# Designs tried in a protein design run: designed miniproteins, single chains, continued (5). Part 50

Each design is a single chain, and the fold is of that chain. pLDDT is the mean over its residues in the fold that is shown.

## One batch from the design tools (miniprotein)

Design m17723
Fold by ESMFold2-Fast:
Structure m17723 (fold): chain A 105 residues (1-105)
Amino acid sequence: MKEKEIELLKSIAEALVIMVLLYHDRETAVKTLIEIADIFVRELQELGLPEKEAKKLAVRIIARTLYRLGVPREWIREVVRTIGKHLGLSDEDIDEVLAEVEAEA
């Protein structure tokens, strides 16, 4: 794995998530976060991450950033489930990501 490049992508993703939270409504923010997740998964796979790990990492970074910004837990769970399902993650994988992010808080 290219750890330095992955770390840079995480920082870029966090910055993009923060900017999206400046949008006027939740619906527009969620749609844009889905687009960011798709791009991030592609870039992580190009860096050598397996597909499932790339998807889980993309969702985890978005969730972690929302949590650090003080977004309500109920909305974070909604966003994580929506993006996870869009990416084709199982309910088990989505619940694992949510548990990891909540444990970090």
Scores: mean pLDDT 81

Design m17724
Fold by ESMFold2-Fast:
Structure m17724 (fold): chain A 83 residues (1-83)
Amino acid sequence: GPELAAEVAKQAARYGARTDGPEGAANSMKVAAESALRELGATPEQVEEAGRLAYEHAKSITGPDGVAEAAGEAARQAAERAL
């Protein structure tokens, strides 16, 4: 559900930020958004757009843990919108 998607995305973004900095966090958010929409049967175009928006959103965020929190929120919203 949306809450599990949010938690997974937060953990992935935090891990990415630790290993590859902001770029790793942004890529983790993109992958999480794409994965969530694929599981919900979205079209390839919808998956690509969601990943692009998540990546751009992540790149606009600065500060400690901010990227992780934003990744969780984005994943939650994507999962809720696909229901």
Scores: mean pLDDT 69

Design m17725
Fold by ESMFold2-Fast:
Structure m17725 (fold): chain A 84 residues (1-84)
Amino acid sequence: SEAEEQQAYQEFLDRGQRLLEEVRELAAQDPQEGIQAGEQAKQELTDEGQQLTKEHPQIAGGVIQATAESSQALDQLIAEVKAA
């Protein structure tokens, strides 16, 4: 249903935001662990996004876009941590 698809999409968006926040917090305490966590978060969001696009084709475009945006944000954060 549209309600289940919208819920899955919102949960995916919330997941991406939580992972980004967790990586920021970890990087502040341990830069190397933060970098590793950021790379892992990118992979997890990519894998979860691919699964969601297969299970819920109607939200696939939104999930693909959200995955790309989260990956870009994580890449930027990783680059900033490496530059510090």
Scores: mean pLDDT 88

Design m17726
Fold by ESMFold2-Fast:
Structure m17726 (fold): chain A 103 residues (1-103)
Amino acid sequence: SQARLDAGLAAHYEREAAEFSKKRDELTKELQELADKGSPEVRELFEKYLAEADKVIADYKAKGDAAQSPLERASWYAKGYDEATKILEEGVKEVKELIEKER
């Protein structure tokens, strides 16, 4: 019973991590396209947010890799991608605001 519940929850976190990973890739692409058309200041801001997102993914990956169970591992990876996605969403917002101020 518990093993089936844990497997189901792990599968849920794996799907969640995949969805957040896809959204992260989409946001990274949007941010890169804005940076390619922007000033040096826009590019620096992009690089800052990309580095922060990558660090968060690496930190949560280390926690997942150290996990004692597949369920715990999957939950850490999902959290890492969720946090990275939020950082990139803020990055897109700040980059757009900077571009608008440079008009």
Scores: mean pLDDT 82

Design m17727
Fold by ESMFold2-Fast:
Structure m17727 (fold): chain A 106 residues (1-106)
Amino acid sequence: SIRDKLLKKIEETGKALIDALRAGAPPEQVRALMLKLASLVEQAIMIAEIDGVPEELIKKIREKFQELVDLVRRALERGSVTDEELAQIEKTFEELLKTLKEAFDA
């Protein structure tokens, strides 16, 4: 239940982030969404650690989230996102979400 609610919140926040980037939202809005997503992902990692999820899966979650942060940071530094960059952000987020779902599966 708590895992399902957290995954839904991560998915909703990630979609909001991608939509904000696509719409050219102000940097402050994008940063706020990234901070919210970071908080949710750290909560997911903590739950995974408590559940005894393998360290390799936890490491993969951390690495995929860092890739996402780096992509978004570069887009913010440029003040614009290309369709190719947006597609890469979407793919990286989908891979992150997939790994989080794998970590929470029994």
Scores: mean pLDDT 88

Design m17728
Fold by ESMFold2-Fast:
Structure m17728 (fold): chain A 100 residues (1-100)
Amino acid sequence: SRAEELAAEAEKRVAADPSVPEEELIEVAKEVAAATGGTSFEYTLKTKENREIKAVVFVNADGAQVVHFTSLKPEDLTPEEGKEVLDKLHAAAQARRAAA
């Protein structure tokens, strides 16, 4: 199926080059989510430093593949803040999956 084809291509791209730009990962995740009957949602969170981050999260029906886009510049986040954001986005995606 087209869904299996797109999922295989996405996995192949990530496996071949883990340094793939975030923008390309977002587009690939959108195609995989759409093809697999997944969903997308906007999620707003505040960091420990009270920075507001707006993310778009994509979740596949067959599993959780979380790709986010934030309005903050990557250079404005510390590595610790980046990890906090990713952990919270992953938890939100898992909660959505559990509720389904």
Scores: mean pLDDT 60

Design m17729
Fold by ESMFold2-Fast:
Structure m17729 (fold): chain A 58 residues (1-58)
Amino acid sequence: SSAAERGREAGERAARAAGADEEGVKTGHLSGQKAAEDGADIGTAGMAGIAAAMRTSR
């Protein structure tokens, strides 16, 4: 799979594991994909997903 898709899935799964709702999971998905596209490792993409999901409330 592409790096972007792997980052997307890592961010989504990490957000879900952190207890994010659907909006948070979606935010984690996008953040993880963006991190991976910027060359981040899957672990970093997952952490980016968690951070984005937990902070996004607008």
Scores: mean pLDDT 76

Design m17730
Fold by ESMFold2-Fast:
Structure m17730 (fold): chain A 87 residues (1-87)
Amino acid sequence: SMEEKLLEIEMGLAWMASLAEDEEGLARGKEIVDKLREKKDEEKVEKAYEITREGLQRVLALVRAGASKAELAEVLRETIERLEELA
């Protein structure tokens, strides 16, 4: 459902922000989810879900490779920018 995808987007962005220790990214991520929920555009939510899943996979791969928190924050920033363009 759209609600399940919105929850997974919110959880994914929060997990990325936690790994990156990026409080600004956490706040921006929540704002995007709130905007997506308000617009109720199922196609945009589907695209946001895929963008978030891709970003999370990149962050998790970087964590496994021993990347810095700055590198994790950069992936989160890029993910957020893609989501802001969509919303």
Scores: mean pLDDT 88

Design m17731
Fold by ESMFold2-Fast:
Structure m17731 (fold): chain A 93 residues (1-93)
Amino acid sequence: SEARAEFQAELRAVAAEMAPEFAALQEEYEAAVAAGEPEEEIEKRMVERVRALYRAAAARARARGHDLVAEFLEALADEDLARAERLRARLEE
C-alpha cells in the first residue's frame, strides 16, 4: 500500500509538471482539426508528440529515483500496455 501511494503521488506530480505541455499539444491538435488537416497526418504527428512527452515525464521521475513510475511511463510511450499492467500489478502485492 505504501509503495502504491508513493507511485500514485509521483505519477500525480509528474502529470502536474507536464500539464502545460499536454495543454499546448491539445491546442495544436484543435488548431490542426480547425485548419482541415488530414486526420491521418494529425494522428501520426500527435502520437509521436505524446510518446515524446511520456518519455520526458519518465526522465523526470527517474531523476527523482522513481524507477517504477519511469518504467510505467516508458511502457505507455511504447504502447506496451501489457508491461504497464504488470508494473501496476507489482504495486498491489
Scores: mean pLDDT 81

Design m17732
Fold by ESMFold2-Fast:
Structure m17732 (fold): chain A 68 residues (1-68)
Amino acid sequence: GAEEGAKAGREAAERSRDAGAAASGWHAYQMGEQGNAEDARKGGLAGAENPDADEESRRLGREAAEAA
């Protein structure tokens, strides 16, 4: 749900080495904090699908999307 998406999104934001994936994780955190599970999931997916990101950054984005 939104709360779990926010938590995982913040983890992605703090742990992603790729700046774009980190920004996507921050978006997931902000949307989840607002109770918006759908847009938190979209933020996680943006990080997961970022072709410039390393595999760990993409994995963190997938975890945020799955948590939301």
Scores: mean pLDDT 86

Design m17733
Fold by ESMFold2-Fast:
Structure m17733 (fold): chain A 63 residues (1-63)
Amino acid sequence: MITPEQFYEAKRRYEQGDRSVERDLAIYLKTLGLPLPPDLSADAIFTAAQTSSVDPKLKEEAL
């Protein structure tokens, strides 16, 4: 299960230009049983996590 700290750290790294986090975020979404967005960018993944109406636990972990 992913932690909020892991999401915040990945977002912070991505904002600093580190795109290696995109792969880690994709693995996190698969662990939660969510489909990957067609655009595998970190922005798309963060948006899917925060706006998902399917998994309320993902919203809690993303916040």
Scores: mean pLDDT 59

Design m17734
Fold by ESMFold2-Fast:
Structure m17734 (fold): chain A 107 residues (1-107)
Amino acid sequence: SMKEKLEELYKLAQKAIRTAMEAILTNDPELTQEAIKLVEEAVKRLEEIYNEIKDQLSPEDYKRVEEAIKTAKELLERAKKTGNPLYALQAALSILEAVRILMEKFK
């Protein structure tokens, strides 16, 4: 179900946030790469969900989710180029915001 997909994506985004925070605290490049990989998977899943349901969103929610996806993709690109886990954290937070908007629609 859509609710289950969103709950799984929410958990994935939370894991990305925790991994990125740990990477920042420990300055561990392996954790940074893990956080980037988790964010990349979360972006992919969010885009799949968004493409499935975008026509069901209000214009305001459509714009907010689209902007959050765009922001997450730009920050993911920065994380990949710089190896800075702060960008992975910011990307994961943007994904989490989009997921929260979508979850509110399917509660």
Scores: mean pLDDT 89

Design m17735
Fold by ESMFold2-Fast:
Order: sequence, then structure tokens, then C-alpha cells
Structure m17735 (fold): chain A 55 residues (1-55)
Amino acid sequence: SAAEAEERIAINREIAAIYRAGDLEALRELAENGSELKSRQAQVVLNALGSAREA
């Protein structure tokens, strides 16, 4: 639904802002203690960062 899409966009913007600030601790906190959608998206970003460093 449009509401779900807007929620995902808002979450992605929040996580992108944290990432751009270099606050990896905040990303880890969201992955561990965030809402279902925030936790999942934060974990995806953390995994992508790990893969990029290995490549």
C-alpha cells in the first residue's frame, strides 16, 4: 500500500542520515532494538557495509 511505501521511505531516510553521520553504533542499536522494519533495514545496511569491506 502507499502507506507502507511511505513508511519504508521514511525509515530508509532515517538510516541513510545515520550512516552519512558515520554513527555505526546507532545503526547497530536500530538493528538490535528498533521496530521490525527499522531493525531489518539497519541489518541490511550493516551487512552491505561488511560485504563492501571484504570486496
Scores: mean pLDDT 76

Design m17736
Fold by ESMFold2-Fast:
Structure m17736 (fold): chain A 70 residues (1-70)
Amino acid sequence: SLEDQIEELKEQAKRFTEMSPEERQKFLQQLADVYQQAVQNKDKELLKKVNDVMFVMQDQLFAEEERRRA
């Protein structure tokens, strides 16, 4: 289901900084696809979950940057 895909992407987002460039591109493409589907379905709950995936990804990038500077 779309919900299952979003949950899988959320787990992948936790490892975003460990991904290869090819894996990151694939992840971002899949994230864009589920976002578009949620918009087409006008499903506010799914859109919120997709936003949560993006925030997890951003938090991972931010934490990695801070760790390198410490």
Scores: mean pLDDT 81

Design m17737
Fold by ESMFold2-Fast:
Structure m17737 (fold): chain A 77 residues (1-77)
Amino acid sequence: SPTQYQVDLYRSLSLSAQDLLDAGYSLDQVKNAVASMMRGIRGFYSKEAVELGKEIATKVHEGGAEAGLQYGLEVAS
């Protein structure tokens, strides 16, 4: 089961991705921004963290912040 830390992290990333998309940034720009946010978090410096950030941004683009959160929780399960 996801930890509270993981829930809070994925919610924050998904909301940040939604804010950037709402501000008019392209999907590629938002994917790079969320990947960089993941890289700035202690323990998430691998290629896996980068790819997770990009996928969260993609899910937010498709279904809003809730879709990004749900994807993050599925990966953490």
Scores: mean pLDDT 82

Design m17738
Fold by ESMFold2-Fast:
Structure m17738 (fold): chain A 67 residues (1-67)
Amino acid sequence: MAFEEAEALLNGIGRAVQWADELGLNLPSSELLSAIFRAGMIIADARLAGREEEGEREALELLRKAT
């Protein structure tokens, strides 16, 4: 259902924002904001597929590349 997909995406974005903060990223440039959204999408997709841990790893790697 669309709401559950949106909830997964919001949780994914929240995790990506937390990791960006832990990496010391104060203000998102357009590139960093794009990376945060992409990371959130990866986490959400993996969660819905039952592979949340793998998605979190891929999302974190994406954020590291954006740095």
Scores: mean pLDDT 73

Design m17739
Fold by ESMFold2-Fast:
Structure m17739 (fold): chain A 76 residues (1-76)
Amino acid sequence: GVGGMLSQALIDRLKSQGLDELADRLGEAVQRATLKGVGNLAGIAAFNAFMDALEQGLSVEEAAERAIEAAEEAGK
């Protein structure tokens, strides 16, 4: 679904910037949500949180942390 495409785009972006550990953590959070049947929601939530953080002037690293938190919250 769209959430899977969006989460993969974020993972690819983080890896392209050398942020492999954050990319792996995001992938793990989305995978955990997927096992609970909410992977699409988690991917969309992560993407929105990442973009919102960048618009607020946060770093890519801080935006990635917010994306991970959003994916984990969606998986609750």
Scores: mean pLDDT 89

Design m17740
Fold by ESMFold2-Fast:
Structure m17740 (fold): chain A 90 residues (1-90)
Amino acid sequence: MEEVERLKEELRRALAALDSPDPAVRIEAAREVRRLALRLSELAPPEEARRLLEEARDALTRASRDPDWEVAMEASVALVAVAAALAVLE
């Protein structure tokens, strides 16, 4: 499915951007990880969606401890949404 493969590639880039030295880039990355993970939870096969959301959850859990408070806040909001979607897939 072309859309799922595109979203997976976008998620890989957003996950990498969470390690950016620029906090503005990390804020945008946390928002993108949330958006992409939720979309993938709807469109990807359940087994694949679960693996992708587990990866996103782990990355967002690290980002929720970011020294920049806005990055930590955005990551925490994203983490709650991803964890809720993952619970439905279990």
Scores: mean pLDDT 87

Design m17741
Fold by ESMFold2-Fast:
Structure m17741 (fold): chain A 102 residues (1-102)
Amino acid sequence: SAAALAAQKEEIKRLAQKAARKIDEGDDEGAIKYVEEIARLALESEDEAVRRLAAGALLALARYARDQGREEVAKKAEEQLERLVEEFPELRPYVEELLAAE
């Protein structure tokens, strides 16, 4: 349903915000758990918009974690993003476009 789809998108946004907060707190394990939850929601979804939102969130979290010196979190976010692109090859052009954005 449209309501269920909207709820999934809001949950991904909420998880991304929680992950960023854990990165700020230096809680790598907590950040990684939210990164894994974002990836799981995308893998369980049949909706391309949910998958794109999750891919974008994982990329943003990887970049933010690296900027904050949280290398383990950055690597885990990149690993989960690669997993999504391997499972859903249609995400590759979208991720490449985000990487090319200045």
Scores: mean pLDDT 88

Design m17742
Fold by ESMFold2-Fast:
Structure m17742 (fold): chain A 94 residues (1-94)
Amino acid sequence: ALTLTGADVVTSSKNATVTATLTLAPDEQGYLVTLKDLTSGQVVSLPTPAGQSFTASITVTVDKNQSFTFQAVAVSKKTGETRSATATSNVTIT
């Protein structure tokens, strides 16, 4: 099964880089992968013929503490099977 992990960020800046790391299971390496930031509506599409781990970063403007939720969707080219995972990254302003 695929896994998705968000990294928490502490910043004093109006801009923050929010990072999500996606890891595919060995049987999912050839899947078509799409990564979305559901909170900002930004989409990152990662068509992959191979590979187990992907890191995507999005720069966001923050003026207060805020959470960003990422969703990864992997689709099998052979079977059409769809797998998904979500993760949250928390931005804290100091």
Scores: mean pLDDT 72

Design m17743
Fold by ESMFold2-Fast:
Structure m17743 (fold): chain A 67 residues (1-67)
Amino acid sequence: STRDRVKALVMRATKELEANKDDPEKQAAILEETKAEIRELLADDPELAAQVIAGLDRLAADIRARA
């Protein structure tokens, strides 16, 4: 399902961000790539895409705060 795909993308991004805590450039690339995939997957629901992307940005901020 689309929901399962979105969840898998967020989980993958979270793991990659955790693995690259000390590399801001790589973290930015991971976020940009993941946001693009979310927007493509949720093209018919831009409001949900925005909510998921906001959640991803919050997760990235939390990971950076623990670095």
Scores: mean pLDDT 84

Design m17744
Fold by ESMFold2-Fast:
Structure m17744 (fold): chain A 81 residues (1-81)
Amino acid sequence: MPLASPEEAIEAARNFVKEVERLEKEGDLEGKEMLIARFKQEVREHLPEEVAEQVIALLDRYAAGEISGEELLEGIEKIMR
């Protein structure tokens, strides 16, 4: 997915969190892990390196259960401005 603008990156992150929540509700832990890995790959491909590393750090914390989906989205919004 293209992350060409802050608005597109934020919207992509919101859709990502919704899909993760759906997979968790269905008990699809493998699907959740694959979705997180795919989103990290998209971030690395489409965002500037400095921005991508900040977003990936938040995704790693989210994947580890250290932050909620809402905290992930707030963090991404702050990074993207």
Scores: mean pLDDT 79

Design m17745
Fold by ESMFold2-Fast:
Structure m17745 (fold): chain A 85 residues (1-85)
Amino acid sequence: LTPEQRQRMRELLDELVIKATDLTIYKHKGDLSTEVLKLVDEAQSALDANDDDKLGSILEKLLELTKDEPELKEIVEKMKEIFES
């Protein structure tokens, strides 16, 4: 990943944190929110370590986990598009 792609990925992870928090507050989906936030933390750690293989694995897990939440899925799909570009 380029530095520009890494920065865009960080911005999308921040957006995903906000939407995951909304799952707890507005939809009472605290368990799903907790799992998403755990994977976001792991993704941020992978970005900081320049571990692109680990980041790719985490994005696949996030995509599966968010499949039934359109707003979160859209953010994860954007991250995956950047990763595969």
Scores: mean pLDDT 83

Design m17746
Fold by ESMFold2-Fast:
Structure m17746 (fold): chain A 78 residues (1-78)
Amino acid sequence: MTYTFEVRAYDAEGRLLAEATFTATSAEEAARQILAFVREHGLEDATLVLTSASGARTKAAPTLEELVAAVQFLMDQE
């Protein structure tokens, strides 16, 4: 099954820095795509808000372990 995630990156003041949509078949695949996006845009200090196609949301730090956990949580809400 393919999952779609919206990722929004915010600064400490809550300003939107960047947004992107990702599609993946696993939490590890999604986390790796999001981490590449973070590195490309210099978002290592940002707060990430992930939203699934169903509208479930969670926050994640831009680390592989946190992103895998966040994506898995959203997949479990589907």
Scores: mean pLDDT 83

Design m17747
Fold by ESMFold2-Fast:
Structure m17747 (fold): chain A 82 residues (1-82)
Amino acid sequence: SEIIKELEKRYQEFLDKMKTLPVEELEPYFLVENQKLQDWLEEKIREKGLSEEERQKVVDHYLKLQIEAWAEINKIKEEEKK
């Protein structure tokens, strides 16, 4: 899916940017950028007129990426605790 490929690319850029931030800025940055990503995704789903099955695949992939990002944020926070 073109949407899934673009989503993965945007998400990788997002994760790469988070790795450059101080730990105290990670969660605020994630919340703001994640909202922008959600808005972009909903717009693209609407524009392309996806079937319910195609929409579900995109949403499931997005949710998987969300879980992976929160795991990475939590890992960084735990490493910072020392």
Scores: mean pLDDT 79

Design m17748
Fold by ESMFold2-Fast:
Structure m17748 (fold): chain A 97 residues (1-97)
Amino acid sequence: MDELPEEVKEELRERLAELAARAAAEVARLLAAGRPEEARKVRALAQLEAAEWILEVLKKLGVAPPEEEVKRIQELIELIRELLEREDWATLEELGK
């Protein structure tokens, strides 16, 4: 229960690297097109996707937080996603405190 299998750690690294590469390519394309706000949104959404995926892996391994805490984290992720879709950067900055 306390140690992740090496295969799972490698899969985690590969999936996160794939997500990062995909997001970086999209960000670079948007920046080249003169769309920096959309690039910022893509980067932030990729970070949320990584967090959701990590939480799901921890659940499958039986090392996740209690179900009530998992629900709170999922609700927070959804709230941040909605704020990103509205481009409400001021509220996102306040939540980051």
Scores: mean pLDDT 73

Design m17749
Fold by ESMFold2-Fast:
Structure m17749 (fold): chain A 59 residues (1-59)
Amino acid sequence: SLDDVRQTALKFFDVNRNGYLNADEVTLVKNLQKMLDLEVTGELDKETLEAIHRSLSQS
């Protein structure tokens, strides 16, 4: 589900696993969005979560 993808993404970006993104982690999300040609929101939106899920599922 999209919520499961969000939880996986939070574990990936939120190294401390406290369930939120700090400013540095938001910057990492923005950089990922730029590399994937997505809208740069700095949030784990649907398009960003789907891109992360696709990348992780290739492992």
Scores: mean pLDDT 69

Design m17750
Fold by ESMFold2-Fast:
Structure m17750 (fold): chain A 81 residues (1-81)
Amino acid sequence: PTPSVSELMAQLREAIENEDYERLRELAELLVELAPSFSAEEQEQLRRDLDELLKGAKTIEATELLVELAARLNEALRQAE
């Protein structure tokens, strides 16, 4: 079964809290892969949740990974039909 945007964002939050940057990278790859298949509502929710996580990031490593994820998601969504 394909995880929902909410499930993936909950796992991202957990990875950040646990400083599990390997898991954060894994979830980022999965989000980018799944992003073109998300509905417009799910894409909007993803953008809001990601912005919230970026504002709450307390480490340089988390901030850098989230900025990279945001850039990659924007590129993937821009290329989607």
Scores: mean pLDDT 79

Design m17751
Fold by ESMFold2-Fast:
Structure m17751 (fold): chain A 65 residues (1-65)
Amino acid sequence: SMEEELRRFIEVIDRALELAKTFEPEKQKQIADDLIDNARLAGKRFGAPEEAERVIEKIEELVKS
């Protein structure tokens, strides 16, 4: 189902965010920008823009610190 596909996508994003934390701040920013773009696209594909927005907010908060 689309819900399962979205859930798996979110799990992949979360893992990528943990890996991104191991890089320099400048590289983290570049990775975060790419992840945000992918999350936005997934939200459109799965018809869950609100869930994608929550993931994007989490990404932005992690690189802001």
Scores: mean pLDDT 75

Design m17752
Fold by ESMFold2-Fast:
Structure m17752 (fold): chain A 56 residues (1-56)
Amino acid sequence: GPLSPEGARGALEAARSGSRAAIAAAAHGIQVATGKKLDPFDAEAVAREAEEALAA
């Protein structure tokens, strides 16, 4: 299913935090919610998915 607005906001916050643990957790959350496989070390990919979900 789609990423929730709350989940998207949290993922964007994690991507902007600079925390590798937060980014990895957000990437996993996006994969569980959407089925999209993300690199847990790619903050830009996490931010992109979150921004797309918030813009929809």
Scores: mean pLDDT 80

Design m17753
Fold by ESMFold2-Fast:
Structure m17753 (fold): chain A 100 residues (1-100)
Amino acid sequence: SALLEELKRLMAELDELMEEMIERMDAGEKPSEELVERILKLMEEILRLAKEMLPDDTASIAALERAVEAFRRNRENPEQMLLAVAWLKSVALDLLKKLE
């Protein structure tokens, strides 16, 4: 499935950006505005694909929407942003298992 491959690609890219964010935080730096925007865009694209592929999985969609909103709301709190990304990733991995 082209959508399944796209979801896997977005998840891999999200993993790379999350590692970059963690590396910057470990160095005592705030994540850059560009990095935050790139992560948010990937989270929104994952949500869009989930709505396209599994529109009847309202619980998973709601969980992804809450994770995206938590990321937007916590732009001044990098730790809370990382928790939001981790939560979105957890939900998206469960969706990948359902799609196989």
Scores: mean pLDDT 87

Design m17754
Fold by ESMFold2-Fast:
Structure m17754 (fold): chain A 69 residues (1-69)
Amino acid sequence: DEIEKKIMDILLKKLEDSLLKKGFSEEDVKKIVEEIRKKFSSPEEMAKLFLELEQAKSEEEAFEILKKY
């Protein structure tokens, strides 16, 4: 569904901006976003991960969160 993909892109852009504001490197943020795109096909599932990643305090913590999926 093109609408679901568009919502997913918007959520990923918001996550990217949030992580960059926390001081995560642009390279690490791009890797995180790419991994999410590979693991999730629905905006609903991605929204749960998005909330958890927003709470991450370091790049290492963010990658450990992704590893659980």
Scores: mean pLDDT 77

Design m17755
Fold by ESMFold2-Fast:
Structure m17755 (fold): chain A 87 residues (1-87)
Amino acid sequence: MEELVERVRRELLELAREFEKKDPETAKILRRMAELDAAAMYYAALIAGAVLISLGRKENDEELVEVGERLIEIANLLEPVAEEELR
């Protein structure tokens, strides 16, 4: 699971770097998420992804929807790690 967690951290940092061009404050939040433990990253990415998709659709911002969908995909990669914490 260490390899999976490191992959997710890298993807969050890449996403933050890409989003920095559009919104540096949101990019900062994404970088903070990459510093969390695996279970906290899962819940943070899941919640942030859902919020961004909802806001992007309301504001007709396709890029914001894409970022949110990417966060949901990242959360799905961490789901097995979060489930193990509950056992």
Scores: mean pLDDT 75

Design m17756
Fold by ESMFold2-Fast:
Structure m17756 (fold): chain A 84 residues (1-84)
Amino acid sequence: SSIVDEILQEFENLMNGINPDESLARLKKLIREHPDAFRQAFNLDKDMHPAAIGLIFYGGLLDAKALTREQKLEFAKFVEEQFS
């Protein structure tokens, strides 16, 4: 879907340091509004524990050089809370 493509594009922008603060804000909005599209975008099992999802995305963001450690941890907590 177009929402899945938008989620993947915003995540790619974060990883490449393209407008990182704006891309982070847009990605959080997309996750909040379209949690099923987020699961589809990253092929997340529907029975996957929220803490495991948070850890996956914390690990995934470790190489996002434009984000601070605090932003990476906050995003991981945000993702865990959205799927709790």
Scores: mean pLDDT 85

Design m17757
Fold by ESMFold2-Fast:
Structure m17757 (fold): chain A 118 residues (1-118)
Amino acid sequence: RFLMSPEQRKKLDEDITEAMKLMIQSVNKIALENLLPKIEKISPELAEKVRKLSEESTQAYVEYLNAKSDEEKAAALERAAKSEAELSDLYKQAGLDKVAENEEAISKRLKELAKKVK
């Protein structure tokens, strides 16, 4: 952070905002509206786990928006990354490999951004 210019910090904040918006779009529009009914046909138990982790990702986003320090922002990003990684594993179990790959990419990006905020 002491080596980061104001322009670099602005770019980091923009990158985080884009990654978090992509996560929320994936969770609400793709997971809950489009995929959850398909997963329920495969396993109601798996669908419940997807719903629970989708809520965890949404909660992490709210924690990020309310964060008052870089440490709190990093913690929220790390929490979001963890829930996205767990969602990726559940989607693989459901046979949704392309969706799983997308969630894994989001998880990795959020984890990288969390390290930069610290």
Scores: mean pLDDT 82

